# Ledger of designs, part 6: designed miniproteins, single chains, continued (4)

Each design is a single chain, and the fold is of that chain. pLDDT is the mean over its residues in the fold that is shown.

## One batch from the design tools (miniprotein)

Design m12178
Fold by ESMFold2-Fast:
Structure m12178 (fold): chain A 64 residues (1-64)
Amino acid sequence: LSEEQRKAAEGGVAALEAGDTVAARFGALELEKMGIPEGKEALRALDAGDVAAAREHLRRAAAL
């Protein structure tokens, strides 16, 4: 994972832990644009209102 991709993933996780789903969505969208599948899965989870699943996908991306 590049530093830019890692920052997007870590920022998304931090945003969700702070309750900021809008900021988390931007992080997930950046990961999707970079071709990271976990970004797309996190966006789907956020669209479904499943914050816990979105956080897990973003943590998985950050661990790559």
Scores: mean pLDDT 80

Design m12179
Fold by ESMFold2-Fast:
Structure m12179 (fold): chain A 55 residues (1-55)
Amino acid sequence: SAQDAAARLISANSGVPQERILALLRAGATAAEIGRATGIPAASVSAALQAGRQL
């Protein structure tokens, strides 16, 4: 799924487990909230979400 692909990309860039990022996405977390949880800029999280939708 697009969320699965995005979670994998964010995990690779942050070191945060993919499963935790996927749980945040499923809970409706925003790019800003995921950025705070992972230490990645919200813009980079948003780009990963967009890339995941295209995969």
Scores: mean pLDDT 78

Design m12180
Fold by ESMFold2-Fast:
Structure m12180 (fold): chain A 90 residues (1-90)
Amino acid sequence: DEAEKALLYVVGAVQYDLLEVAREEGLEVGDESMEERFREAKEKLEEYIKKLTEEQKKKLIELLEKDLKELEKRGDLEKAAIVREFIEKL
């Protein structure tokens, strides 16, 4: 239950990081709530990652590493472990 919620949070965080990368690259993104995108992001996550350029993947990893550090600082070790595992897959 909590592990599934943590994974959904990671999916949401990755989706947020992907949107931040898109904004940094000057791409126009909608003002939709990240929470509203959590469900859609789960299904499309692998496709989104696969479409990233090498530079965009590097930026995503840097953003995920920042999220990882923040999660560890907050004591959210379970979420931190999931983020770390996801970074290793990139």
Scores: mean pLDDT 62

Design m12181
Fold by ESMFold2-Fast:
Structure m12181 (fold): chain A 83 residues (1-83)
Amino acid sequence: SASTQQKMAEIDQLIAQTEAQLRELVANKASPEEIQKVMDEASAQLKALISQIEDPKAATIALFRLLAMEGEGLYLINEQKKA
């Protein structure tokens, strides 16, 4: 539906904004703890948005997009810890 498409676009925009914020944090040599905080806040907001999607297939796709973002964040945290 049009409503589902709008919610999916909002989720995609929030993920893109979060990824841009993570790139800025890494460029500024932010701590693993600062990256984790941004990831925790973004994940909580995304889960709240996903819970509003009535289409189960769209909600599942959005959840996998969230998991991909969380995987990227975890990778960045682990790389900073090894440095």
Scores: mean pLDDT 86

Design m12182
Fold by ESMFold2-Fast:
Parts: C-alpha cells; sequence; structure tokens
Structure m12182 (fold): chain A 59 residues (1-59)
C-alpha cells in the first residue's frame, strides 16, 4: 500500500503542520500539464500522503 507507506515516512521524518502546509502549497502551484511525468508522480504521492495525514487528524 503506497499511500500508507508514504504516510509512515512523513511521520518518521517528523514533518510539522507548517511543513505540511508548505508542501501542499508547493504542489498546488506545480502545473501537472507542465511537469514531467516522473515529477508529477512524486507530487501525487506527496499529496496522497498529506491527505491521509489530514484524514487521521480529523478523525
Amino acid sequence: NLEAELAELLRERGITMAEYQRLQEAAAKADPANVPAEVQERLERFLRAEAEAFRQLLA
């Protein structure tokens, strides 16, 4: 499960709430249409990990 693994990595790295916000903003500014497929895949994986972290915080 790729999403669960990424979420675990974020927790292990001790990423703060402010860092989460920064990552989300950076990803949102990246236009998928103008980003190489490889880089887009990384951004998508980060976004999924962040969404999962938010889901846990709201639960």
Scores: mean pLDDT 62

Design m12183
Fold by ESMFold2-Fast:
Structure m12183 (fold): chain A 73 residues (1-73)
Amino acid sequence: MKDREEALQKLNKAAGEIVEAADAGDLEKAQKVLEEFEEWMREWVKQGRISQEFADGMIQALQDVYDVAVARR
């Protein structure tokens, strides 16, 4: 459970950073946060800390946050 809890905490932090960046009009920063989260999740799957299925779900959740934040036009 510890690794999943850390992943959820990182997701919440990344989601907040994406929303703040998008609200500020800094879409480059929002995209960078998403990319850094995806790379971090891939590394944790490689290390056996989380499953690929869990990582895919977390990445999709953050992508959904990004899509909603950017769509506030």
Scores: mean pLDDT 82

Design m12184
Fold by ESMFold2-Fast:
Structure m12184 (fold): chain A 80 residues (1-80)
Amino acid sequence: MIEIDYEPESPEELLDFLNFAVEKIKELVEQGAPKEVIIDAINSIIDYIKKHRDKLTPEQQAKADEIINYLKKIKEELEK
């Protein structure tokens, strides 16, 4: 598993990072990367969100939860 060892300085940086990470997951899927690599990346991103979730406002937590749900959907489709 790739460990994300980055501490966000602000909630905005966290959300920007999450949007960037989602686009990278989409790129990996389009490039036909191995399922294990994509799943590990998704798990690392979800764990990172959970670790820093308490730093977010309720509105930002809702956006982060939408990202988690989207990533979980990709993971479920890859695990079929």
Scores: mean pLDDT 77

Design m12185
Fold by ESMFold2-Fast:
Structure m12185 (fold): chain A 97 residues (1-97)
Amino acid sequence: MSEEEFEAEVKLAFVEIQLAIALNAPTGDAAIDGLERALKLVEEMAKSDNPNLRKAAIEAAKGVIEAAQRVAERFPQYKDRFDELIKKAEEIRKKAE
């Protein structure tokens, strides 16, 4: 494994940790915080000069979308905020392709 490939795996693991926090969050605000942290990591990956990080950003963005959809079912009162996060993740995914 190259150093660039290892960096991508580590960054993906950090995204997965934030998504797990969001999915198991006791409140909608905590779920939003977890998703926003995951999305920030994805945005940083997408802007990287490392091509493995940019490729990993596509997979990570899909993870954010899926997690946001699941937590929106638990906290329907925050649906509009989750929809904004989904839209932002989709925009990052499309630009990274």
Scores: mean pLDDT 85

Design m12186
Fold by ESMFold2-Fast:
Structure m12186 (fold): chain A 92 residues (1-92)
Amino acid sequence: VEDQRAFLAREVENARRDLAHMREVLARETDATLKQRIQEAIANLEREIDRAEAVLADPTASSEELKEVIRQLVLAMADVTMLFMLHMLNQR
C-alpha cells in the first residue's frame, strides 16, 4: 500500500505539471475542435487529480481503490499527451 501511495503521489505531481503546461497550450491553440478537446481534457485531468488527492488523504483507502485511481489518472495524462502532440503538428 505504501508503494502504491508513493507512486500515486508522484503521478499527481506529474499530472499537475502536465495540467499547467496544457493550460498554456490551450491559450495558443487556434483550431476550434482541438481547443474544445483540450478544454475537456484539462477539466477531466483536474477532476482526476482532485480524486487522487482525496484518496491519498484517506488512510483507509484500499489497494483496489488506489489501483483504480492510478489507472484513471494515467489515462487522463495519456489523453492530454495525445492532444499536445496534435497541437504541435498544428504549430508547424
Scores: mean pLDDT 84

Design m12187
Fold by ESMFold2-Fast:
Structure m12187 (fold): chain A 90 residues (1-90)
Amino acid sequence: MPSEEQKKRVIELGLPAVEAAVAQGRTGDMEAASRRAWEAIAEAAEKEGLEVNDGAGFMTEQAFLGGVLSGDPEAALRAVRAGLAGAVPK
């Protein structure tokens, strides 16, 4: 299981991207902005040596995008944290 420090680091790196996506999403290109925010979080997780399984990854991405589109960055990051709890380094 990933450490609390690893999860916190991924979330800290993801927060600015989520906030930017929420702000940008309200101006139109919501899908592209949300996708870029998720890609940034996925890259941060990969750099920490974390692999999210397909099921958890899909659910986390959908919940993350929903949080961004609803203007709730905390809900989006909570989804990322839940997905990372299922991540394995193998």
Scores: mean pLDDT 66

Design m12188
Fold by ESMFold2-Fast:
Structure m12188 (fold): chain A 91 residues (1-91)
Amino acid sequence: SSSTLEALVEKFRATPASNTDERDKILSQILELLKVPPEDIDYILHTPEGKALREQVKEALLTSDLPVYEILNDVLNYLGVRALKAAVEKV
């Protein structure tokens, strides 16, 4: 639900940058709630190739002054989930 997502984004923003494990856990929960496939979540959070993308997603969640529902659409578009799947399938 939108209220659950808003709570997760707020919790992410409240979590210290030094607590990377908790931030990654919250980010995983946000991506799952956004219906990002498990394979794309694993790629973003647990691969060296996904590092730049996860850092950009984290920055967007921390710095965006947009309403939560607009951040959702921006995050989904920004992730380029279709492009990630196409890149993986071409290997």
Scores: mean pLDDT 70

Design m12189
Fold by ESMFold2-Fast:
Structure m12189 (fold): chain A 87 residues (1-87)
Amino acid sequence: SFMAELWALMRERDVPADVATLMGTAAQEIYEALKNGEISLEEGEELLEKMREFLAERYADDPEARARAEAVLEEVLRRLKELYEKM
C-alpha cells in the first residue's frame, strides 16, 4: 500500500520518529480528503508546502536531515498526484 511504502521510505532515509509520524499522518489525511472530494489537489499541495516550513524550523541546525526529509516530502507529493489522477 502507499502508506506502507511511505513508512519504508522514511525508515530507509533515517527520518526521526516524530517527523515520520507527522508526515505519515498528514499524507494519510490529505489522501483521504482528496479521495472524498473534501479538498482539491491544489489545496493538498498547499498543505504539504506548510510541512516544508515545519521541516525548515525542525532541522534549522541540521541541513542534511532537512534535505532527507524534504526528499521524502517531494516523493509523497509525487505519489499523491499519481493517485489523484487514478481517482
Scores: mean pLDDT 79

Design m12190
Fold by ESMFold2-Fast:
Structure m12190 (fold): chain A 55 residues (1-55)
Amino acid sequence: MLLPSTQRLVANAPADIQDLVDSYIQRIQNSPNPRQQAIHQTSLSLYLIGVELDV
């Protein structure tokens, strides 16, 4: 399950990377345990924060 803050970052992501973001979300959802899901979600959130800052 994605955090609301992560969901907003995903929604605001540039169209150019939406396919990559969607693929990453699929990896999170398909992870066999909540700990692995949390790790992948944290990585995605950090990446998207960097994209949002885009400076």
Scores: mean pLDDT 73

Design m12191
Fold by ESMFold2-Fast:
Structure m12191 (fold): chain A 69 residues (1-69)
Amino acid sequence: KKEVEEKIEEAKKYLTDFLLSTNPSLKREDIEKALNEQDPKEILARYLALKDPSLNGEEAKELAEKILE
């Protein structure tokens, strides 16, 4: 639904900005293309783990799956 799509879009923006800040040799367009090819669950899991480092990888993936459905 729109709520889920909005969260995925927010996650992609956050990851794009993060990757650009840590890898200045990368272009925004290339990062956006790569993220669009990734599974939405993986994108959400990475975003959640970055925002809350207390989440382990498994917890972040489980939470992402619940957000997706």
Scores: mean pLDDT 77

Design m12192
Fold by ESMFold2-Fast:
Structure m12192 (fold): chain A 95 residues (1-95)
Amino acid sequence: SVDDMNRVLGLVSRLLDLIDDYVDGKITEEEFKKGVDEVVKEVSTLSEDQQLLILGLVYYRGLGKVLQLNSIDPEKGKKAQQLLDYVVDKLSKVL
């Protein structure tokens, strides 16, 4: 449904925004981890198909951001990769 798709895309955007905000120093590590846990808790209430779609979209779009950052600022790229791996691991554990 449109509501289901909007929810999926919203949760993907929230996870990617948390990575961006922490890489840019806008939030602390504690705030990042708390934000991820909050989004992952919401993801856990969705269907398995929706959870897999969120995981796939986060990974695909997240890798694009990591590759872009790595070409401009390798230290930020490395940080973004570590954060993406953390988010993907957290999402994988609720599937």
Scores: mean pLDDT 89

Design m12193
Fold by ESMFold2-Fast:
Structure m12193 (fold): chain A 70 residues (1-70)
Amino acid sequence: MLKTYKVTIKGKKLNDEEKAKITEIAYENGAKAVAFIDSSTFEVTVEPENVEKLKEALEKEGFEVEITEL
């Protein structure tokens, strides 16, 4: 069952290139939708079992992330 999560990138504001990279990583890790709210926060719609995989993938690319279920 798809759920929506709020993802906050800690310690930085994202530029358009970084937002594009994050969007690519999210879709490669099972996301069905990505929507940026601001330069540090986006919503992702993904299966719950893929949330840990997504977090790990973002952290491997150097992003510090906090994920909260909506």
Scores: mean pLDDT 84

Design m12194
Fold by ESMFold2-Fast:
Structure m12194 (fold): chain A 112 residues (1-112)
Amino acid sequence: MEIEKNLERVLKLLEEAIKNTPYKDIQERLEEIKKEVKENPEVAPEILPYAERIAESARRIAELEEIEKSNELSKEEERELVSQLTAEKLRIIGEIEDIELIIKKYKKKKEE
């Protein structure tokens, strides 16, 4: 894949994830990754699979949030929904940590 096409795809997926997640900590980290990827477009091909998984988990979060808003949930249903939201949030955090490590390693090579 061409770096330019991978860059555009990564930025689109990260933007989608930012819009689909209510978590400010995740939104801020994804915005920082967008800035880093724009400054270092050569990392985009390596980051693309992580961005795709982040966007998928963010869509699931948006679907779960809509279920909560559209339905009066029992305490057990609320607990199950919170468990699912927590699992998807942790998946996104793990993918973000992997991206941050990729960027850090790339920047170290570039500064050497």
Scores: mean pLDDT 86

Design m12195
Fold by ESMFold2-Fast:
Structure m12195 (fold): chain A 94 residues (1-94)
Amino acid sequence: SEAGQTLIKSGQTLVDLGKEIGVEELVNLGQQAIELGQRSLEEPIDEETLQNFLQQLQDFRRLLESVTRLPPVVVQSLDDMIDAIQSLLDELKS
């Protein structure tokens, strides 16, 4: 699915940037996004797993509002991942 592919691409961006700037939380979130994206291409992911990850992304995105001079691509990648998880959740309700 497009959402699964978005999670993999945005997750890889967060892993690469997290390693470059030394933010382990970006690496961890990116790795989770890649894993969930890959799983979503093969099987439906349960609602609880998607909601838990969505909460983690939203909490981290909120934390970043207090951080000065963050690369815009980090925020964009998080927003893309949030949208992808929301799309997967909406598909479960259909």
Scores: mean pLDDT 83

Design m12196
Fold by ESMFold2-Fast:
Structure m12196 (fold): chain A 68 residues (1-68)
Amino acid sequence: PSPEQKRIRDELKETLSKSPLEDSIKALEGLIEWYRERKKQQPERAEVLDELIKMYEEMLKELKEKLK
């Protein structure tokens, strides 16, 4: 991941750690959908957006595992 992606991830993790688990899951789901829509509008950025989506999907999976 790029330095920018790492910074975004770290900032998001800090924000999510201050929120209830269910709210964090909902926020990540919304963010993933937002990036998927952006990928359709900016196909030239698809590779970078796919990396961001994958990162957030991995974070979402981890949070859902904690909820189980």
Scores: mean pLDDT 76

Design m12197
Fold by ESMFold2-Fast:
Structure m12197 (fold): chain A 76 residues (1-76)
Amino acid sequence: MITAEDILNSTLSVEELIEIAEKHGIKVRVFQDLRGRYYAIGGVLSSDGPLVGSASFATPKEAAKETIAKLLERLE
C-alpha cells in the first residue's frame, strides 16, 4: 500500500512513479509547457471521472508527484 505522502516524499524517477500509479489504477501523462516548465494530467483507469492536473513545476518529477498524490487521495 502506498499513500499520497509516500509519493510526495519519494526519490523514484518519473517512469517509476508512473508505473506505481498504474498499479493503483491511475494513468498519468507529463507534459512540458510553452515556457519550458512541466505539468501532469491524470485520471483513474476505467473511470469517466474528471481528470486532475498539477501546477506548473521546474521538473517533470514534481508535476507527476502532485497529480499522482491527488488521485491517490480520491481512491477512497
Scores: mean pLDDT 79

Design m12198
Fold by ESMFold2-Fast:
Structure m12198 (fold): chain A 88 residues (1-88)
Amino acid sequence: MAFDSVEEAREANLERVKEGDEEAQLQLEQIRIGEEIENGKVDEERLKELLKKLLEKRYEIAMKKAKSKEEKEEIEKLYEEKLKEIEE
């Protein structure tokens, strides 16, 4: 969907979160992190911490939705690869 501003996108995601949409909650967290970066409130260490928390949330949502062993193994592998990229 097209939004005129980040605030409108946040409001739309908040409505979805009230309905129990975990993906909307994740999107809301991404918007929050982006705003902290834009406002210069995030140093390198804090940025890595926020990215790790976001990755953990994404992993939890994906694992809950996974229906097969192969899908779960792929999600775990992707999580480990992304975690290494953040930690370097």
Scores: mean pLDDT 69

Design m12199
Fold by ESMFold2-Fast:
Structure m12199 (fold): chain A 92 residues (1-92)
Amino acid sequence: SSDLLKEMFEQVKEFGKKLGFSDDEITIILAYHIKEYHKEYLPDKTEDEIRDEFEKIRKEKQEQVDQLVREIERLLQALFERLQQERRLLLA
């Protein structure tokens, strides 16, 4: 699952760059939506600090944030479905 999560993060980063986000902005957006990403990549930042930085980005780039968040939700859903499918195949 860690390799699949890493592939998902790379897809989010590529899409975010196409929307005009910097690497730092994408990192904040990922950390805000994915607790595991926050723990691994921004361990020294609090949840409140991540939220405040995310809200600043959202205020300046609302439409682009909404598009990136939709892509994160889509990729997380696809990851959960893939992990369920792989689990079923291992138990068959």
Scores: mean pLDDT 84

Design m12200
Fold by ESMFold2-Fast:
Structure m12200 (fold): chain A 62 residues (1-62)
Amino acid sequence: DNEKVIEELVEGIKKHLINNLNESEEKAEEIAEKVRAAALKYKDDIEKALAAAQKVYDEYLE
């Protein structure tokens, strides 16, 4: 189930932002929601979904 894979990725990113990058819960949730929205646009193609998620995350990190 691609949606479960995406949800697991989003949860992992949110935890990483809070625990390793010291982001607030509000900011981590905002970023996680953007990642989730981007990935879900390509939910029928997991490779594209993961690439879209990675792009949003990389743009945040710059």
Scores: mean pLDDT 81

Design m12201
Fold by ESMFold2-Fast:
Structure m12201 (fold): chain A 57 residues (1-57)
Amino acid sequence: GREGAEAARRGDVAAGAAAARELADQGKSPISTAEAAERSDGGAGAATAVGEALRLA
């Protein structure tokens, strides 16, 4: 249901936040991560998760 969908989105956001932290450790821009994810995967889900993590960070 609705709660399950929200939990799934929360998981995606957490994964995006972890990826953003890794890139920050490498001295790279979080924005670069979102753009790279969108280009490489071509998937809105991956790009959305990284983008939401950037908004929440």
Scores: mean pLDDT 57

Design m12202
Fold by ESMFold2-Fast:
Structure m12202 (fold): chain A 77 residues (1-77)
Amino acid sequence: SHMARLQKQIDELLKLLEEEARKKGPVAHMDMAVTITVIKKIPDLLEQVRLMLETAERMGASPDIIERIRALEAAIA
């Protein structure tokens, strides 16, 4: 379904954010693991993606990852 496809894209982007955080060190990696847990508890997919975008921008994630999150937000909104 469309919703299952969106959830898969969210899950893949969360993995990329975890990888970015891991590269920044163990404290950043742990902080991201906690943030991912919070994001996964949000029932609204659009709100999940918005928190992902805020987190990616705040942590200085790669522009490619940020653009992919923005594209997903636009697809859901």
Scores: mean pLDDT 84

Design m12203
Fold by ESMFold2-Fast:
Structure m12203 (fold): chain A 60 residues (1-60)
Amino acid sequence: MSPAELRAALDRLVARVPPELRAQARALAEQLHKEAVKTGTPLTDVLARFAERLAALRAT
């Protein structure tokens, strides 16, 4: 998976987050993108991790 494809997928997920959580979701997406590019993590694993961490933020 290219870094650009991963970035686009994360950007789409951030866009559907409510405005009040969007800044936190954007910061999370940036962090996950950087780590995935370094480690070669598959897109599906990155998206699952994003969903898990976003759910934790919503639960707070």
Scores: mean pLDDT 78

Design m12204
Fold by ESMFold2-Fast:
Structure m12204 (fold): chain A 94 residues (1-94)
Amino acid sequence: MTPEQLREVAREAIEELEKGYKLIDEGKVTEGSAVITRALARLSRAAEEAGDKQLAQDFRDAMTDVSIAHAKSKEETKKAARQAIELARDYLER
């Protein structure tokens, strides 16, 4: 995967991450967390295929953060989801 292809995957995944955040905000925390975790898993794999091992690890860490937050509260899950969106957006803005 090229860096340009990874940027396209990130753009599409941001839409999925925002949908997951909206589900969490609406009280569908389990469903929203699943959507976010799927998007982050796709981003991590894409980053690995593009050779960006640090970015792949950052997305895996974000998946772990969402899982931990889900066990705590809706608000912590929303915070973790927002951080995941920011991570993907920061990659596109560099």
Scores: mean pLDDT 85

Design m12205
Fold by ESMFold2-Fast:
Structure m12205 (fold): chain A 68 residues (1-68)
Amino acid sequence: SSAEYQRLISRRIGLRLRRIGLELELERLRAQDQSDPRVAEEIARLEQEIAELDREIADLDRQLEQLD
């Protein structure tokens, strides 16, 4: 339905904005000394969070494609 499509588009926008925020934070951390284990742990955590978000976005994109 049109209402369902608009809801999925709105959710996709939200997820993409969150992903941009995480990528900016990751870029900031990568500019730091990566020999510091605390920095390395934060980088690994953000990379995992981005990967999970990418899976959620991909699932949402598949749902949107089925409505076209």
Scores: mean pLDDT 85

Design m12206
Fold by ESMFold2-Fast:
Structure m12206 (fold): chain A 59 residues (1-59)
Amino acid sequence: SMEAQGIRAGVDLAREALEAGDAHGAAALGGSSKKSAQEMGDEETAREAEEVVREALAA
C-alpha cells in the first residue's frame, strides 16, 4: 500500500541520516516511522525503525 511504502521510505531516510552523521534527525525519523509501523501492525518495520533509533541515541 502507499502507506506501507511511505513508512518504509521513512526508515530508509532515517538510516541515511544516521550514515550522514545526523543522529538527531535519524532518531526523529526513526521514531516517527516506528510509531506508524506499530499503528499498522508491521512488526518487522517497527523493529528496523527501533534499531535505527537505538543506534542514533548511542552516537
Scores: mean pLDDT 81

Design m12207
Fold by ESMFold2-Fast:
Structure m12207 (fold): chain A 67 residues (1-67)
Amino acid sequence: MISAEEAAEGGAKVAESGASGRLAADIAAWGVRQGGGDEEEIRKALERLVEKGLVSEEEARAALQRA
């Protein structure tokens, strides 16, 4: 099981490499889903990325809807 923290770190590294916040959010959501996480775990991972300033609340909401 991929934790929300691990998925957020994956997304953070993507954003830090110069990728968009949208891609970082999508990568984090995908990672949680692949690890068997539910919508609540996806939301927690996305909230972590928003707290870090790497993803906007709008990008996080869109990624959650696409997951």
Scores: mean pLDDT 76

Design m12208
Fold by ESMFold2-Fast:
Structure m12208 (fold): chain A 71 residues (1-71)
Amino acid sequence: SEAEKASREARRLGREGKASGDLRVALEKARELMRLAEETAKRLKSESDARKVIGTAARAGGEVAGAALAL
């Protein structure tokens, strides 16, 4: 469903950000993750599903930002 699709997209963006080896690219992917979380929260009728997607995106974004700062 939409929640599963958004969670897969969040994980993809996280992997791309962590693999980039570039600070600006990694931070841009972290921003895209936050944007995905915001848009998904507006679209999902289930608050539980929205929280799961937001949690996945926030975790991935934090990991990407941490990797970027370690460059």
Scores: mean pLDDT 79

Design m12209
Fold by ESMFold2-Fast:
Structure m12209 (fold): chain A 92 residues (1-92)
Amino acid sequence: MREIIERARRRVLEELERAEEELRRRGDLESAELVRRARERLEALPDEEIREEAERIRREAPEPLSEEEAAERAVEALAQRIGLEIAREAEA
């Protein structure tokens, strides 16, 4: 269980890191900074928060999800929510 959550978080963090690099290469420094802040907050999230979201996703899914698939979807959903919170805080 713990290893699955850590692996899912690591995958999404790697994706955000690549997105940040791509935005910086394009000169979109503002969006790159928002992605960096989202990555920092996602890294700091307690495992319990990710587990709770994964359980919710599994309960709402019409088809059975693997524990890994539910964890990945949970981390992605939380990353999106964090991104929206950061955008609001930046008054952008």
Scores: mean pLDDT 81

Design m12210
Fold by ESMFold2-Fast:
Structure m12210 (fold): chain A 97 residues (1-97)
Amino acid sequence: GSEEVEKRNEEGRKRGAEAFADYQYLKDKYNELTRQAEKDPSLKPEAEKAKQEYEDFKKRYGGSIKGMLEELSKDPEKLKEFIDYANKLYQERKAAE
């Protein structure tokens, strides 16, 4: 029924926000470790690992994230709610490190 479709769409948006938060986290970690490795070569293996984790995630989920953001861009209010929720998840993940 319509209720099942609405629930599925809401769950899909929440999972998309979690994936977007993970994407931003991995991207920032890769960029930060790469910058640090330029000053400290001992961090190169950690930077390479972070790069691989980011590229693997981007390969698996990047297209889905892009598609969701493009669809959400048609509704500025929903896009804002999505970004706000993803930012909350991102901050919680950083605090858990």
Scores: mean pLDDT 82

Design m12211
Fold by ESMFold2-Fast:
Structure m12211 (fold): chain A 103 residues (1-103)
Amino acid sequence: SLQKRIQLDYYISLARKYLKEGNYEEALKWAEKAVEIATQLAKEGDYSELARAYLVLGEVYYKMGDYEKAIEAFKKAIEYARQAGNDKLMERAEKLLKEVEEK
């Protein structure tokens, strides 16, 4: 569990780094790995980390111009943030979803 959380933080950090650098292919790779680890943590009851992983995946798809996949990822982030009771994460995901849908 602790090892998975550390690995998730590392993968999210890499996804955000590559996203900031404009390397969307690498950002996507690490965001997908983050979702995989966060899914394992969600089986242990940690939905907040799954919401956080889907949020970064949505941000990557949004920057890539894949609005359909970005919307899907942000909706999952909202759902899991709600299950976790993480209002700040839910609000952030809702704001990003609205930005994509207004395109």
Scores: mean pLDDT 89

Design m12212
Fold by ESMFold2-Fast:
Structure m12212 (fold): chain A 70 residues (1-70)
Amino acid sequence: METLARLQKEKPEVADIAMKSMLEAKGDLEKARKLATENLRKAFPEMSDEEIEEAVNAALAMYKAQQEAA
């Protein structure tokens, strides 16, 4: 939660792309991870693989929490 909130404040476009990729996958968590990774790499080629993985994991955790809360 803090990692995603920090990204949203410091790099809101990164958090936005990751979350949109989660929604586009329509509950397929494996597809969500792949789409978010590909979209972030294309939009921000200067980001490290670790930064992309952290953003994807933060968005995926939030998406799973929302799905489980329903």
Scores: mean pLDDT 73

Design m12213
Fold by ESMFold2-Fast:
Structure m12213 (fold): chain A 94 residues (1-94)
Amino acid sequence: MSLDEFIELVRQGKISLDEIHLTLLSLMVVPSEENARRVARLINALSLEDFQALIDKYGPELAKALQSLPKKHQDVILDGLSPEKRALVEKLLE
């Protein structure tokens, strides 16, 4: 499955929060600017409510993964996010 196909299924609510979390972690295991853009695209595909639910369930693991990234890749993710989701990710980076 391509990331674009996965993102469309996420928008349709057909992917579990568990699978979205594992996909986000996998994209952060090999740090690159392209994977940072993919992380932002996947987070943007979630509704704000679903992203909040993901943070409520997996916040510490997501925070650890995000904090382990080089600053330049954290900045690529933040720059790619909607304002509301950027604010939530900035909280995870504290």
Scores: mean pLDDT 86

